# Designed miniproteins, single chains, continued (3), part 55

Each design is a single chain, and the fold is of that chain. pLDDT is the mean over its residues in the fold that is shown.

## One batch from the design tools (miniprotein)

Design m9904
Fold by ESMFold2-Fast:
Structure m9904 (fold): chain A 93 residues (1-93)
Amino acid sequence: MDMDLDEMTETMRETLLGLLDLGIPLPQAVALLISLGMGGDPGRFRELLKEITERLKKGEDLLKVAEELADTIPDKQVAEAVKRAVRAALEEL
């Protein structure tokens, strides 16, 4: 019995907010969430963090960057859950 998309989104949102509560910066927390959606490879995390950081320094919106990078996740349901979780967390900040 698989988790519903809504339950997956809530779990990812709570994870992201928990990372922020631990003092992890928002770009790092988002990179961690996306890398977990890709199987949690530390090399993937490093490349995602670099991409997010460089794009933010150029003045791009974090939500837009996160959505584009989440779309590279092979699992379509996981990609959608990550995008929804990031959007929901940003609305709480």
Scores: mean pLDDT 80

Design m9905
Fold by ESMFold2-Fast:
Structure m9905 (fold): chain A 85 residues (1-85)
Amino acid sequence: MTPPGVEEVTLTLLSSKNEITLTMPKSLAESYMAALGLPAPTAPETTVEVSDEQEETLMDFLNLDPDKDMVHEGPIGRVELRKRP
């Protein structure tokens, strides 16, 4: 049984170039969304279209390599970066 207040969300951020999937606690996801000037996630699985500039800012915050597909799991949750076709 999941404890109250430990809600996990999956955010899919789509730019013209990349797809970034974040699976992390809702409170942390809300903090990243606010830093990008985006509204808080409204559902456990939320897809948001972002500008290339917003995506670059997020990649900098997460220390992601823009030239590579990557998956990272850590204390904050799971981050997956994929190039779009």
Scores: mean pLDDT 72

Design m9906
Fold by ESMFold2-Fast:
Structure m9906 (fold): chain A 79 residues (1-79)
Amino acid sequence: KLDELIAEIEKISEEILKILEELYEETGDPVWKDAKKYHEARVRAVIAEIQRTKDVELAEKVKEQLQKELEELKKLKES
């Protein structure tokens, strides 16, 4: 169901945003603040496109890409 995929994308995105915010708070490096802003804009645009096109394949691909990004950020934070 497309709505479930969008909800999953939103959940993963929220976790990514939280880690980016934590990295900014820990380092003070503006790159993390910029990354958070860019990620929010990108995900919002992609969700709008998924809703417009009803493209389930795109939604699945986006979910997979965001899961990989989340794993990378978790590794970075724990190192």
Scores: mean pLDDT 84

Design m9907
Fold by ESMFold2-Fast:
Parts: C-alpha cells; sequence; structure tokens
Structure m9907 (fold): chain A 74 residues (1-74)
C-alpha cells in the first residue's frame, strides 16, 4: 500500500511537471490535453490497489494543480 501510494503520488508529480513543461513550450491545447489524459491513466494504474478515498485525493489534487497551471497559461 505505502509503495503504491508513493508511486501514485510520483505519477501525479510527474504529470504536473510534464504539463507545466508543455505549457511553457507553447504546446497546443490538443497536446496538453493528451498529456493530462496520459498522466491521469498513469496515476490510476499506480493507484489501482489503493482505497477509493486515496485515489480520489490524489486525482483531486492532480486536477487542482493542473487547473492552476492552465489558469496561469491563459
Amino acid sequence: MEEDLKKAQEAADEGVRTVREKLAAGASQTEVNRTIVAAAKKILDAAENLPQEEKDRILQDFAARVGELLAEAA
């Protein structure tokens, strides 16, 4: 469980970092959306064995962080 939680959090951090890098590079909305979807899939895969509450927390945090990046880029 602890290792799965760590992997899911690392996947979320990597996803946010990649989205930030894509936005900074002037990537298209389509490319940014593909990056977000790919990151979400990696988070869900890493979190597959976690309780639903933990999955929800990680995904909500990821969504909030990505939302802030999108607002900054707009």
Scores: mean pLDDT 83

Design m9908
Fold by ESMFold2-Fast:
Structure m9908 (fold): chain A 93 residues (1-93)
Amino acid sequence: LEEELQKIVKEVLDLMKQKYAKIAQKLGEPEIAQQLLAARSVEEFKKGLEALYAKNKAKSEELSQLQKEAGAEFLKEMEPKKEKYKEIYEKVE
């Protein structure tokens, strides 16, 4: 129900934070990785990403590749939760 939906939203945000924190760590930016993990909202998370991009402008191609891989993995991890999210959404509406 609504609590289940909130749980899924939190898990999705946590997965995004984990993936991009790993990207930051791979780029040698552990402090930015910690900022990404500490993000409490999408806006806080975006600020962490902007800091990562600003510090790694010379590695923009590598960053783009890592983001593409992270996005594909995120979608794959979301597949099992997609059905549960859809069921809850249909019951709420």
Scores: mean pLDDT 71

Design m9909
Fold by ESMFold2-Fast:
Structure m9909 (fold): chain A 58 residues (1-58)
Amino acid sequence: TDSQTWQFAGDGAQQVSDNHDNLAQQALSNGDTVTAQIHQQQGTTYRQISDTLYSLAS
């Protein structure tokens, strides 16, 4: 049960990370480097959170 909860949380964090990566790419395409940098930083943060949560699930 706990492992399933951690996996679910990890999947959620991974989806948030992927969303931020997509938003960063859109911002770069529009020449908005500042917005892109913010989304890149948030994407890496949520990827690290996802990795930690998956580690707890195993």
Scores: mean pLDDT 85

Design m9910
Fold by ESMFold2-Fast:
Structure m9910 (fold): chain A 77 residues (1-77)
Amino acid sequence: MKLKVTVTGPEEYAETLLAAAVAMFEAAGAEVLSASVEGGTATVVAEVSEEDAKKLAGKSAVVESDGVKIEIKVEEA
């Protein structure tokens, strides 16, 4: 099942956030199908197990650290 992860933050961190998201999916044994950055938004599409997709799809988080706000959204692709 395909999951789309969107990470939104300052443009200066977008490439770092993209690399981190790709690394996390690969470490979990997921197949990364696409990865892209546009402005402050990094988007990763990965194929994961149906069990993992059910646990992660529809989840969102906002992380604020050192004045930097990062928004993470996970949805079915």
Scores: mean pLDDT 79

Design m9911
Fold by ESMFold2-Fast:
Order: sequence, then C-alpha cells, then structure tokens
Structure m9911 (fold): chain A 100 residues (1-100)
Amino acid sequence: SIEDIIKEAKALIDEANKALEEKDFEKLREVVERLKEIGEKLFPYMTESEQKRFEELYEKLMEAIEEKDLEKAKEVFEELARQLENMLVRAYILHAEAQA
C-alpha cells in the first residue's frame, strides 16, 4: 500500500542519515539500495525527466559511497531524499484521489 511505502521510505531516510553520521558506508549503501526500490515503486507517479534525475542522483550517491566521500554522499543524499519526499507526497495525494 502507499501508506506502507511512505512509512518504509521515512524509516530508510532516517537510517541513511544515521549511517552518514556514523560514517558507516556499508550500511549507507544497503539503505540506499532499498531506497532505490522505493523510488522504482514511485516511477508511475514520475515524469520521464524525474525518473532520469532520480537514477542520476542514485548513481552519484553510489559513486560517493564507493569513494567514501562523506561530504559528497551527504550532499547528494540530501537532494535524493528531498526528491523522494516530494514524490511520496504526490503519490499519496494521487492514490487517495484514485480510491475516492
């Protein structure tokens, strides 16, 4: 359900922020891979440009994780998380309208 997707996404964003604070790049990678799955579930609510941007941000974040570049990982993650949160709000509204 969309409510379950929202709950999972919020929990994963919190886990990613904690991994960044702890400089745990392995945990961050695992959490980001799970956020990628959430993003893919939201693709029906995204334009082609938004899908491409999400994929580009994911690739940049994974590169920063592999390089263990904390500053780059933090900056890219903040943008990815913001875009995911915007998509979650859109999906929630559109799903609620479709159920009505």
Scores: mean pLDDT 85

Design m9912
Fold by ESMFold2-Fast:
Structure m9912 (fold): chain A 75 residues (1-75)
Amino acid sequence: SMSEEEEAKRRIEELKARYADASADELFDAALANPDRFEAMVLAQMAVDKYLAEGKPEEAKKVRDELAATQQARA
């Protein structure tokens, strides 16, 4: 549905605006705490991008691994 795609795009833009001032660590914490899987994935991607920009590939990997483990445990 086109309306669902438009809503997803709007949610991504809203999350980016809401977390514009957030650090990579804050984005990581927000991703793990967020019960909405789609929003958690967007926040995790933002955290990964910031860690990589800071030259921290191990932290970026940790975001992906911890998000996957946390969401599986809560399912």
Scores: mean pLDDT 82

Design m9913
Fold by ESMFold2-Fast:
Structure m9913 (fold): chain A 72 residues (1-72)
Amino acid sequence: SVLEELEKRVAEYVARKDYKAALETLREMKPLLPPEVQEGIDKAIAAVEKGIAEADSIPNPEAKARIEEAAK
């Protein structure tokens, strides 16, 4: 299916940590897909954008502080 093909391409980019290419692929393919799958694509775009933000925030100072407190 088209969704399975899209998932495969996005997974390949994510495996290479190429989140920007994954995001571009999702954005480019959205207008080519039926409206019924567009909601799923929007959720996938949001997930990749969150992944980019988390990668750009490493190390996360707040997460580090929580881990240090838990280790005491």
Scores: mean pLDDT 65

Design m9914
Fold by ESMFold2-Fast:
Structure m9914 (fold): chain A 90 residues (1-90)
Amino acid sequence: MSAPASPLPPEVEALVKEAERLKKEGFEAFKKGDYEKALKLFDKAIELYERAIALAREAGASPRTLIDLEIKLALARMARAVVKLALKRK
C-alpha cells in the first residue's frame, strides 16, 4: 500500500472515533440533565469500544494499544455508572 500503516488498524480506529463522538454527546446530555439520553449514548459508546478491542486483538495489535483501548472502555463504563447513580437519586 502507498499509505503508511496507522498505529491502530483502520477499522478499529473508525470504531474508536465513533465511540469518542458518542461519549462526547453523552457528556453533553449529562450536563443538560438528560440522564436517559446520556445512558443510551454511553451504552452505544461502550458497545463500540468493546468491538474495537475485540477487532484489535484479532488484528494482533500491540499490548500498549490494547491497554489504551481498555482505558477508554473503563472511562466510558465509569461515566455510565455516574449517570446511573444520578438517576437513582432522582
Scores: mean pLDDT 81

Design m9915
Fold by ESMFold2-Fast:
Structure m9915 (fold): chain A 76 residues (1-76)
Amino acid sequence: DDYVKKIEEVLKGSPQSVIDLGKKGMKRVEEALKTKGKAVAEKEKGNTLQQLANEPGVTDQQISDVGKEISKLIES
């Protein structure tokens, strides 16, 4: 939830669909960490960043910052 809120802050000003995409991606990483372990969580991180990179108007800086927040979760 705190990490989901951080994703909302990074993607602030993006369309709601992009914000929802990032939030769903973070929740998939959280679920993978709880049930399947770090390797699957890293895969879900990669999938989330790729999905965001394909969205119009998402900047390289926003993708980088989302990746940093996901990495903080995985390393916690």
Scores: mean pLDDT 84

Design m9916
Fold by ESMFold2-Fast:
Structure m9916 (fold): chain A 91 residues (1-91)
Amino acid sequence: VTEEQKRRLIEEILRDHADEEPWDENSTTRAAKKAGLILQMLRNNEGVSIDDVEALLVGLILHERAQGKSVDEILKNPEIRLLAEEVLRAK
């Protein structure tokens, strides 16, 4: 998986969800907690549903966009990088 592939995936997600509102604060807090668990499972080479990984990746990217971050800044997030790599490997 290349940096260019990760960048393109983030750009595609942002394009497909251009008019989508970010999660509310409660949903974001719950998602962040689930993110920690999913990331821990991935690091331990445990089975995780790719649909859950993709949903989490989308949510985190949209949250970062809501904070005014650019694609390059979003790509610097280590959790987003790990999730994007997992999604790209499953294709």
Scores: mean pLDDT 72

Design m9917
Fold by ESMFold2-Fast:
Structure m9917 (fold): chain A 69 residues (1-69)
Amino acid sequence: GMAALAQLDAQDAAMQQRLAEIGAQMREEAATLDERRQQFMLEVMEGSILTSQSMFDVVRQTLLQQAQR
């Protein structure tokens, strides 16, 4: 139902905030490394954010399909 979607959106926002905090820490650590290693770490961080968003989109679609019965 719509209440479940609201809870999922709140959890998605909380997860994105946690990933942003981890990303900020990784960027601080990467700042002490060479340019190639820093670029690699940024790509890994971006990949994890995109994967998280995709997974939440799948769950969101499932809940929408259930609500449309």
Scores: mean pLDDT 73

Design m9918
Fold by ESMFold2-Fast:
Structure m9918 (fold): chain A 63 residues (1-63)
Amino acid sequence: SSQQDQQAQQLIDQARQALDAGDPQTAFRLAGQAYQLGSHNPQLQAEASRLYGEALRAMRAQE
């Protein structure tokens, strides 16, 4: 639904902000939630998947 798409987009936006702020752990969680919520929207799922991968790489770089 458009409401679920809006919620997924908000989570994506929050994940981007978390990455920009140097908090990949928060970005990882938010991107994962966005992926689940956007399961019927391939564009949102692709964006969430990309952010999820970026967050994972950033977390590995911190370890």
Scores: mean pLDDT 85

Design m9919
Fold by ESMFold2-Fast:
Structure m9919 (fold): chain A 108 residues (1-108)
Amino acid sequence: ELPAEEQERLRNALIPPSLVAAFVNELLGLPLSAGQQEALARLASDAKALEWARRAAERILAAESEEEAAEALKEMLEELARHGDAELQEAARLALEEIEKELEELKK
């Protein structure tokens, strides 16, 4: 039961997947792009955003390693998949598949 405005913010953050792109940048040893950091910072500071989304954004921004960033992103996607909004759930599932592939790469 997210307001349409909040749903649009989350979709813009994940689809096309700015957070997945940010995670890939971390895996490649690249810093998060300024745009991706700004989007996550806006989500983290948005008083209207859900607590879980704000906490997930804060955790991703505070991550000191690729593994920490991946775990925080995975937790955010798992919460998004629980919302029951069919479009957000499908987007979260696709993003989770990408994150699982990247996590497997990190285990090598």
Scores: mean pLDDT 58

Design m9920
Fold by ESMFold2-Fast:
Structure m9920 (fold): chain A 82 residues (1-82)
Amino acid sequence: MEELNRLVRELVEALNAGDVEKTRELVDRLVALAEELEKQGQLMEAADLLGLAAFALEQIGDLERAKELRERMKKLILEYVK
């Protein structure tokens, strides 16, 4: 949880600054954290992180990767609701 709060704060700062490189770096860290949460069975938390990462990619114009992460998010949500 501490890592998530830190990543969200850093991501907001990078987006406000228009720092595309930092935003991509933080997205990669969010995706890695989401994959760890998925391995632990925290499917909704993982989906939330993938959604945040996709939003950030949309803000910097990386629409193809954003679409990929949104599809992964949707799959986790559907898995969670059984």
Scores: mean pLDDT 84

Design m9921
Fold by ESMFold2-Fast:
Structure m9921 (fold): chain A 76 residues (1-76)
Amino acid sequence: MIVSPVGREMADYLIKYYGLKLSEKEKEALARFLDMALATGFPKSKEELKEGLVENGLSEKVAEKIAELVYKDLVA
């Protein structure tokens, strides 16, 4: 699936500023999650954020780390 430029740019920003080490597949998963959140609404809690990241293809460990670091930026 093609990821939007907005989701990809937001994913790249988070990766760079939080020092995340993600594969290309994990980066695409993060970008897909961000596109979905922009379309359907942002998660209401850190736990919902983590679960959404896992559902889009990130491992639990990577999703947990991302959720902990970016929770305040991505939770509604």
Scores: mean pLDDT 77

Design m9922
Fold by ESMFold2-Fast:
Structure m9922 (fold): chain A 96 residues (1-96)
Amino acid sequence: ETKELYDRLANSELPEREKLLRELARRAAEKLAAAPEAERERAAEAAREIGRELGRPELGERMAEAILAATPEAVERAAELLHELGLHALELEEAR
């Protein structure tokens, strides 16, 4: 399921890529909310690291906070932040 979305993302035009990133972000946020605390803490640290790599440490920190909060509002926030992070990654790839 997730792999199919990644494969489609690689071969999609901009509007479909945005929709696929949004769907991937939503699914990732839902899975993280259901994960044990130890896994959420590892995911939060990974989010901070990704934020640093993208030159957006504040975005990574906000993502980490959303992952650790594990409330319904935090799940929605995590999905928004994952989508924003994905768009930044695509922009950096195209800017090369």
Scores: mean pLDDT 67

Design m9923
Fold by ESMFold2-Fast:
Structure m9923 (fold): chain A 88 residues (1-88)
Amino acid sequence: SNNEVIREKTKFLMEKLLEIYKEASEEERKVLLEAMRKIMQLYKEAIENNEEPSVFLERVEEVMKETAKKLSEDLQKKLNEEIEKVKK
């Protein structure tokens, strides 16, 4: 179902964001926590509104791309790799 796809993609992204968070500076951790909060809000809205997975993933990708711009080059590369994996 669409909801199961959204749930599994969200779980994957949150796990990967937590891995990146562990390697991040104090300032970068604040940025990543804000991104995680925004993604969880999008997840809640997607489930409540029976949103299509493609629409949800597009919104998540926007949050992730803006987040990547605020991170060190090494963490930005790691985050971009995880974004590409979730889109498949």
Scores: mean pLDDT 85

Design m9924
Fold by ESMFold2-Fast:
Structure m9924 (fold): chain A 95 residues (1-95)
Amino acid sequence: MGVELSPEDVQELEEIAREYLERHRERFEEVDRRLRELRDQGRTEEGRLLAAEFRIEVLEELIRMAKERGVSQSVIDALEKQLEYAKKYLEELKK
C-alpha cells in the first residue's frame, strides 16, 4: 500500500529538490566524492551507511524548505513518511 502523490505534488517536490541542489551543491559534491572513494576501495557497507545518512540529511532539509515555502500538507506528509522509512533503514544497516 503506497501513498500516491498528485502530479501537482510531484512538481512541487521537483522544484524544492532543484532549489536544494542549488543551495547545497558543495555538500552534495562532497558526499558524492566520498561515496565514489568508498566504492573504489570496495568499502560497500560504509558506502551504504553514508548514503543512508545523507538521505536523512536531504529529507530533513527538504521538509524544512517545503514548510517555509508553504507547499501542500500532502507533500510535507509524504516527505515525513520517507524520513521515517529512511531512519528505519539506517537502523537496520547498523545491525
Scores: mean pLDDT 81

Design m9925
Fold by ESMFold2-Fast:
Structure m9925 (fold): chain A 129 residues (1-129)
Amino acid sequence: SEIDKLLSLLDPDIQKLFQTFINAALTQDLESTLDALSQAVLDLLNEKAASLGLSDEDLQKAQELGRQMVEGLRQQILEQLPEDEKEALILALESALEFLGISLQWSDEKLNNILKIGRELVNLVVESK
């Protein structure tokens, strides 16, 4: 499918986040889709924290901070959600990806490429409903 082709352009960790988001967007309501997206963001932050060779105490603190930050992101998205489903899905995904770009220190080129793929994927997902 065209969705599978676009997903193949992403790093495996980002591909997993997008697969989770797409599956939720196709099968669940918007709030449940945002919950699935927020969990996928948290999972990716936790995987990155675990890769840094931190002490157990510092890892626990990093994971707790990540959880608090992701809950703040979820709340901000909910307060700004457009009434249009496509615009709401685009806002949610772009907000999550921009948050990850800052948190994981992605280059502007990497973030812009991921955002472009994400927008195209949301268009295909909405057209598939």
Scores: mean pLDDT 86

Design m9926
Fold by ESMFold2-Fast:
Structure m9926 (fold): chain A 69 residues (1-69)
Amino acid sequence: MLSELSPEELRELAREAGLSEREAEMVVLHTSEGKSLSEVARELGLSPREALELAARATRIVNERLREK
């Protein structure tokens, strides 16, 4: 599960999966820090829609990598 990974492990996994630093930070803030997508959007200066789209894409790619490992 993504919540079982440390923030550093999530960033490394995201980098290995080809995600941008912004997408990796989204996954970390939402998954490891437990912040809502609205809170993440506010912190990163994004709309809730943009935060949701980036988080969904990042989560899909990371989940594919975790399933293969």
Scores: mean pLDDT 70

Design m9927
Fold by ESMFold2-Fast:
Order: sequence, then structure tokens, then C-alpha cells
Structure m9927 (fold): chain A 100 residues (1-100)
Amino acid sequence: MSIAERSGLSEENRELLREIAEELGVDVNVVELILQQVLTALGLEDEPVDFEREVTLPLREDFRLKSGESVTLRELIRAMVETDIENGDIDPSFKFVEKK
């Protein structure tokens, strides 16, 4: 079962999620986990995922993107994954596998 199917993402959103994962050299499940964390933090859990949606960053001053800056959801997710890799919170060599 694909992560995108479980998350109810459109085909376009699935491709973008995969592109971010490939750009950063991480498993797509890592990017999906960060997406879910971002959606929860923004209160967007129950809304359709729109990667081009502008969001404001009131929550993290130590983030690559400054608080109060308007960025797209895509840019926020990319920056968050990249920051977590730099901080050692994500190992790019780690791969998720489906449960048997």
C-alpha cells in the first residue's frame, strides 16, 4: 500500500512528494511523515493537501525559514526535511518498509 493512497493525496501531490524525497535522498515515507507533522501543526489535517498553499511560520525561529514569512507548503516541507537531516533527526540512509 502506498503512503500517498493512505493519506488520500492526489496523483499530482504523490508525484511532488516523491520528487521532494528524491531531491533530498530520503525515503518517501520520511517526507510523508514530515507532511503529516506540518499539517497537524497548522491545523490542516482535515483539509485537502495543496502544496502550493501559502502558509505562515509563527512556530519556529530556529528554522531555515523565518517566523512570519509566507511560503508555500511545498517549500516548508522541503526546508523541514532538510533541517531535520542537518540536525541528525533524520538519517537519509534509513528506509521504511511495509509491514507484512
Scores: mean pLDDT 63

Design m9928
Fold by ESMFold2-Fast:
Structure m9928 (fold): chain A 64 residues (1-64)
Amino acid sequence: DLVERVKEAAYIAALDMGATPEQAKEAADIAKRTFEELLAQGKPVDVAAVEAMRKAIEYAEKKL
């Protein structure tokens, strides 16, 4: 499942950046919501995935 893979990637990336598990879960949820919304709008999968990861990383950076 692409949605779950994007969510897991965001979770791991946030933890690697020094986020807490709680912050990493929130980053993963942001990535999931962003990815699903962009897919619903008809965006290509690669574009949606990049944007989802960008949003998750921005959230994690702000919490550090």
Scores: mean pLDDT 85

Design m9929
Fold by ESMFold2-Fast:
Structure m9929 (fold): chain A 93 residues (1-93)
Amino acid sequence: SAMEEALALHREAVALAATTPSDILKALETETGREALRKQLEAYILLFELLGLKELAEKAREVLKLIEENAPAEEILKAIEEFDEFLQKLVAS
């Protein structure tokens, strides 16, 4: 199912994630890093909408909006951490 496929991809991403808060902050300081994060969030929003996960789609849109409005990096990081916590709960049994 699409849900099982999305969870498998997320588990792989989490298992391979060496990204620390400081790495995210450094990425947000560059146009390339901000663009990559924006595209990733757009992909997640589309996936969550297709899966009917409205709350996760809305949280992803909130992070995207903060990036588009050039919010402080610390505020964007906080929103990313909250988004990741919701994704972790989907992976948990």
Scores: mean pLDDT 71

Design m9930
Fold by ESMFold2-Fast:
Structure m9930 (fold): chain A 80 residues (1-80)
Amino acid sequence: TLPEVELTEEEKKLLEEIVEELEKAAEKSKDPKQKELLDSIVEAIRNAKSGAEALSYMNEGLGFLSSFYPELYEKILSKI
């Protein structure tokens, strides 16, 4: 059995910063599919039932961004 994973203070700050940058990117996006992806990632993180789940959704969402929107992914990471 895997131990329960609680977010560190640093991981909590990272999640907050990532969510803020994703929301800003969604507001500026002129691509409906990009906006839907960004909104879905933010919603998944905000609705997560545990810290581990929130971190998992963040990592999965960033993976999708790096694959489909690599320039946006780099911009978001540069602000963290």
Scores: mean pLDDT 81

Design m9931
Fold by ESMFold2-Fast:
Structure m9931 (fold): chain A 75 residues (1-75)
Amino acid sequence: SMEEQEQRLRIYVSGLMIEAIDKARKQGKSDEEVSELLLKLNRIAQKGFEMLRQGMPLEEIFEQIKKEVEKILAE
């Protein structure tokens, strides 16, 4: 169902966000820098849910989100 797919996507993005925040904290990022990172990650997550509602396959959404998150973390 759509609810199950949305839940799977939510779990996936939550895991990526937790990992990204943990990595940023270990690198000595400030609270402000972590807050800015969270805003960027939330925008990526919102786009993912929009793509899902437009009928994009979940596996393709996972791949796109992962690439966008990795790009942000590399900056």
Scores: mean pLDDT 85

Design m9932
Fold by ESMFold2-Fast:
Structure m9932 (fold): chain A 111 residues (1-111)
Amino acid sequence: AEELAKKLLREMIEERAEKYGRYDLVPEAEEKIDEILEEAKKNIREELEAAPEVKLEVDEEKNTTTLTVETDGKTITVTVSSTSNAALVAAVLEAQKRIANGEAGPVTLEA
C-alpha cells in the first residue's frame, strides 16, 4: 500500500510539473515524498470525514478499502486491496487523478 501511494504521489507531482512547466521542482518533491506520505497518513481519516462528497467503506474480511467520490454529476469508485491508512491515501490520490482527467467509473488497485 505505501509503494502504491508513493507511485501515485510521484505521478501527481510529475503531471502538475508538466501542466505548469515546473520540472525544476520535481527533484525536491521526490526527496520529500516519504514526508508527504507520512503527513497524509496521519490526517487522512479526519479529511475524509470532513468531505461530504466522499463515502469510505473498509472491508476487513476481504482486506479492501473502497472510496466513492461524487463530483460534477460523476461517480468515481476506487478499490484498494489493503485496509491501511496508506491504502486510503492511495485511493484518494487515484480518485483525484481520475477527477483531474475527467474520468468516471470504478478502478481497482493492487496494494
Scores: mean pLDDT 74

Design m9933
Fold by ESMFold2-Fast:
Structure m9933 (fold): chain A 61 residues (1-61)
Amino acid sequence: DAFERYSRLAREAGRAGDAEALRRYGELAGQAMGKIEGPDAGRTVAGMAAREAELIRAGKA
C-alpha cells in the first residue's frame, strides 16, 4: 500500500504548504499508482502533485 502511504503524505504536505514535500511524495505516489493502474495513472497522480506544488510556491495554493 505504498500509494496510500505516499498519497496521504503528499496531501498532508499540501495542507501544510510544503511544496517540496508535496512534489516528492506525489512522485512516489505516482510511481506506486503506475504499478497498480498503469503508467498513465501514475503520471496523472505525479502531475497533479507537481502542479499543486508550483501553486504553493507561487502563493496560489
Scores: mean pLDDT 79

Design m9934
Fold by ESMFold2-Fast:
Structure m9934 (fold): chain A 85 residues (1-85)
Amino acid sequence: MLKGPDGTVLKASGDYAVVNPELILKELGKKSVADIKPGEKFEVENLTTGKKFKATVLGYTADGNLVIKFEGVKPKEGDKIKVIK
């Protein structure tokens, strides 16, 4: 199983990434991945690159990780992201 630190991109392909939801859930004030709906948008900062961009929730993996699409930016595996309120 792919496990990374909270907020780490576990896998990336094109404009989408699989991320550990724990940090995102905490920063959005949500308690579970079921509280985040497909199509929900939020602003994120890539702490590895310092760039800010919008992200859209696409869904969930069987392991409970979030699948998100980055608007105008291509994520890289191992990048750390933070939700901006």
Scores: mean pLDDT 68

Design m9935
Fold by ESMFold2-Fast:
Structure m9935 (fold): chain A 78 residues (1-78)
Amino acid sequence: MEEIKEILEEAKKKIEKAKSESEKLAIALGAAVELLDIMKRKGIPLEEVLEATKDLPEVRDLFEMLRSVDELVEERRK
């Protein structure tokens, strides 16, 4: 949980300092990738990750998109 909060706090600070929409998107995407990785590595419940991202909708939307793609890839490998 602390790791998720740290990732989100860092992403929030970087997004606030970002000078372009492309930079904000890259930061949000990076945070979403890190959240997906930590969720899978530590077995963190999806509900906890979604709750933590509620205040950063851009990160949440990208995380949900990446998770859907990851599930599709895993389903095809099984």
Scores: mean pLDDT 78

Design m9936
Fold by ESMFold2-Fast:
Structure m9936 (fold): chain A 98 residues (1-98)
Amino acid sequence: SETLTTRVGSTEITVTAEQVSDDTVKLTVTLSGMEEDTEIKVYVFVNGKVVATATVTEPEVEITVEGVKPGDVIEVRFEATSGSAEGVFSEPLTFTVK
């Protein structure tokens, strides 16, 4: 598994990517330091195409990315959609499928 960390405002975001089969990667997104009434939107890209979005208000969410091939690039981005950091985007986190 590979683990990368980013931030949106005061919220620290840790993403662990685990390849669970030949064509499937599980992303575990963990939030810490999240402010009350803050919503974080997750965008998952494969080779530049959006394949999943989710809204995260809980400390942990899992996202399964299916139909990937070795060498595909999974990019994860975060946006604060409410709270004091509304409209702030994270730096992208990038994982390469093996």
Scores: mean pLDDT 81

Design m9937
Fold by ESMFold2-Fast:
Structure m9937 (fold): chain A 84 residues (1-84)
Amino acid sequence: SVEKAIELLRKAIEYVKQGKLDKALDLFDKAIELVKGSEAEFELQVLRGMFLLSIGVGKVIGDEEFAKEQAVKLFEKAIEVLEK
């Protein structure tokens, strides 16, 4: 359900804050699966790609805090998409 997907994304934000980016990504993927076939699926897939890009950029420039800050914003945007 959409409500369960939102709950997973909120838990993912907490994992991001803890630096557990792999666990955050797993929860994001589970949230996408719960909304598969909905209008939100494509928007969440785009936000997922932006999250992976932010992790990659953070590694290249040596700024883990940049990756975490961007990830929180992207996950909050995903929650906004699902609350429509």
Scores: mean pLDDT 84

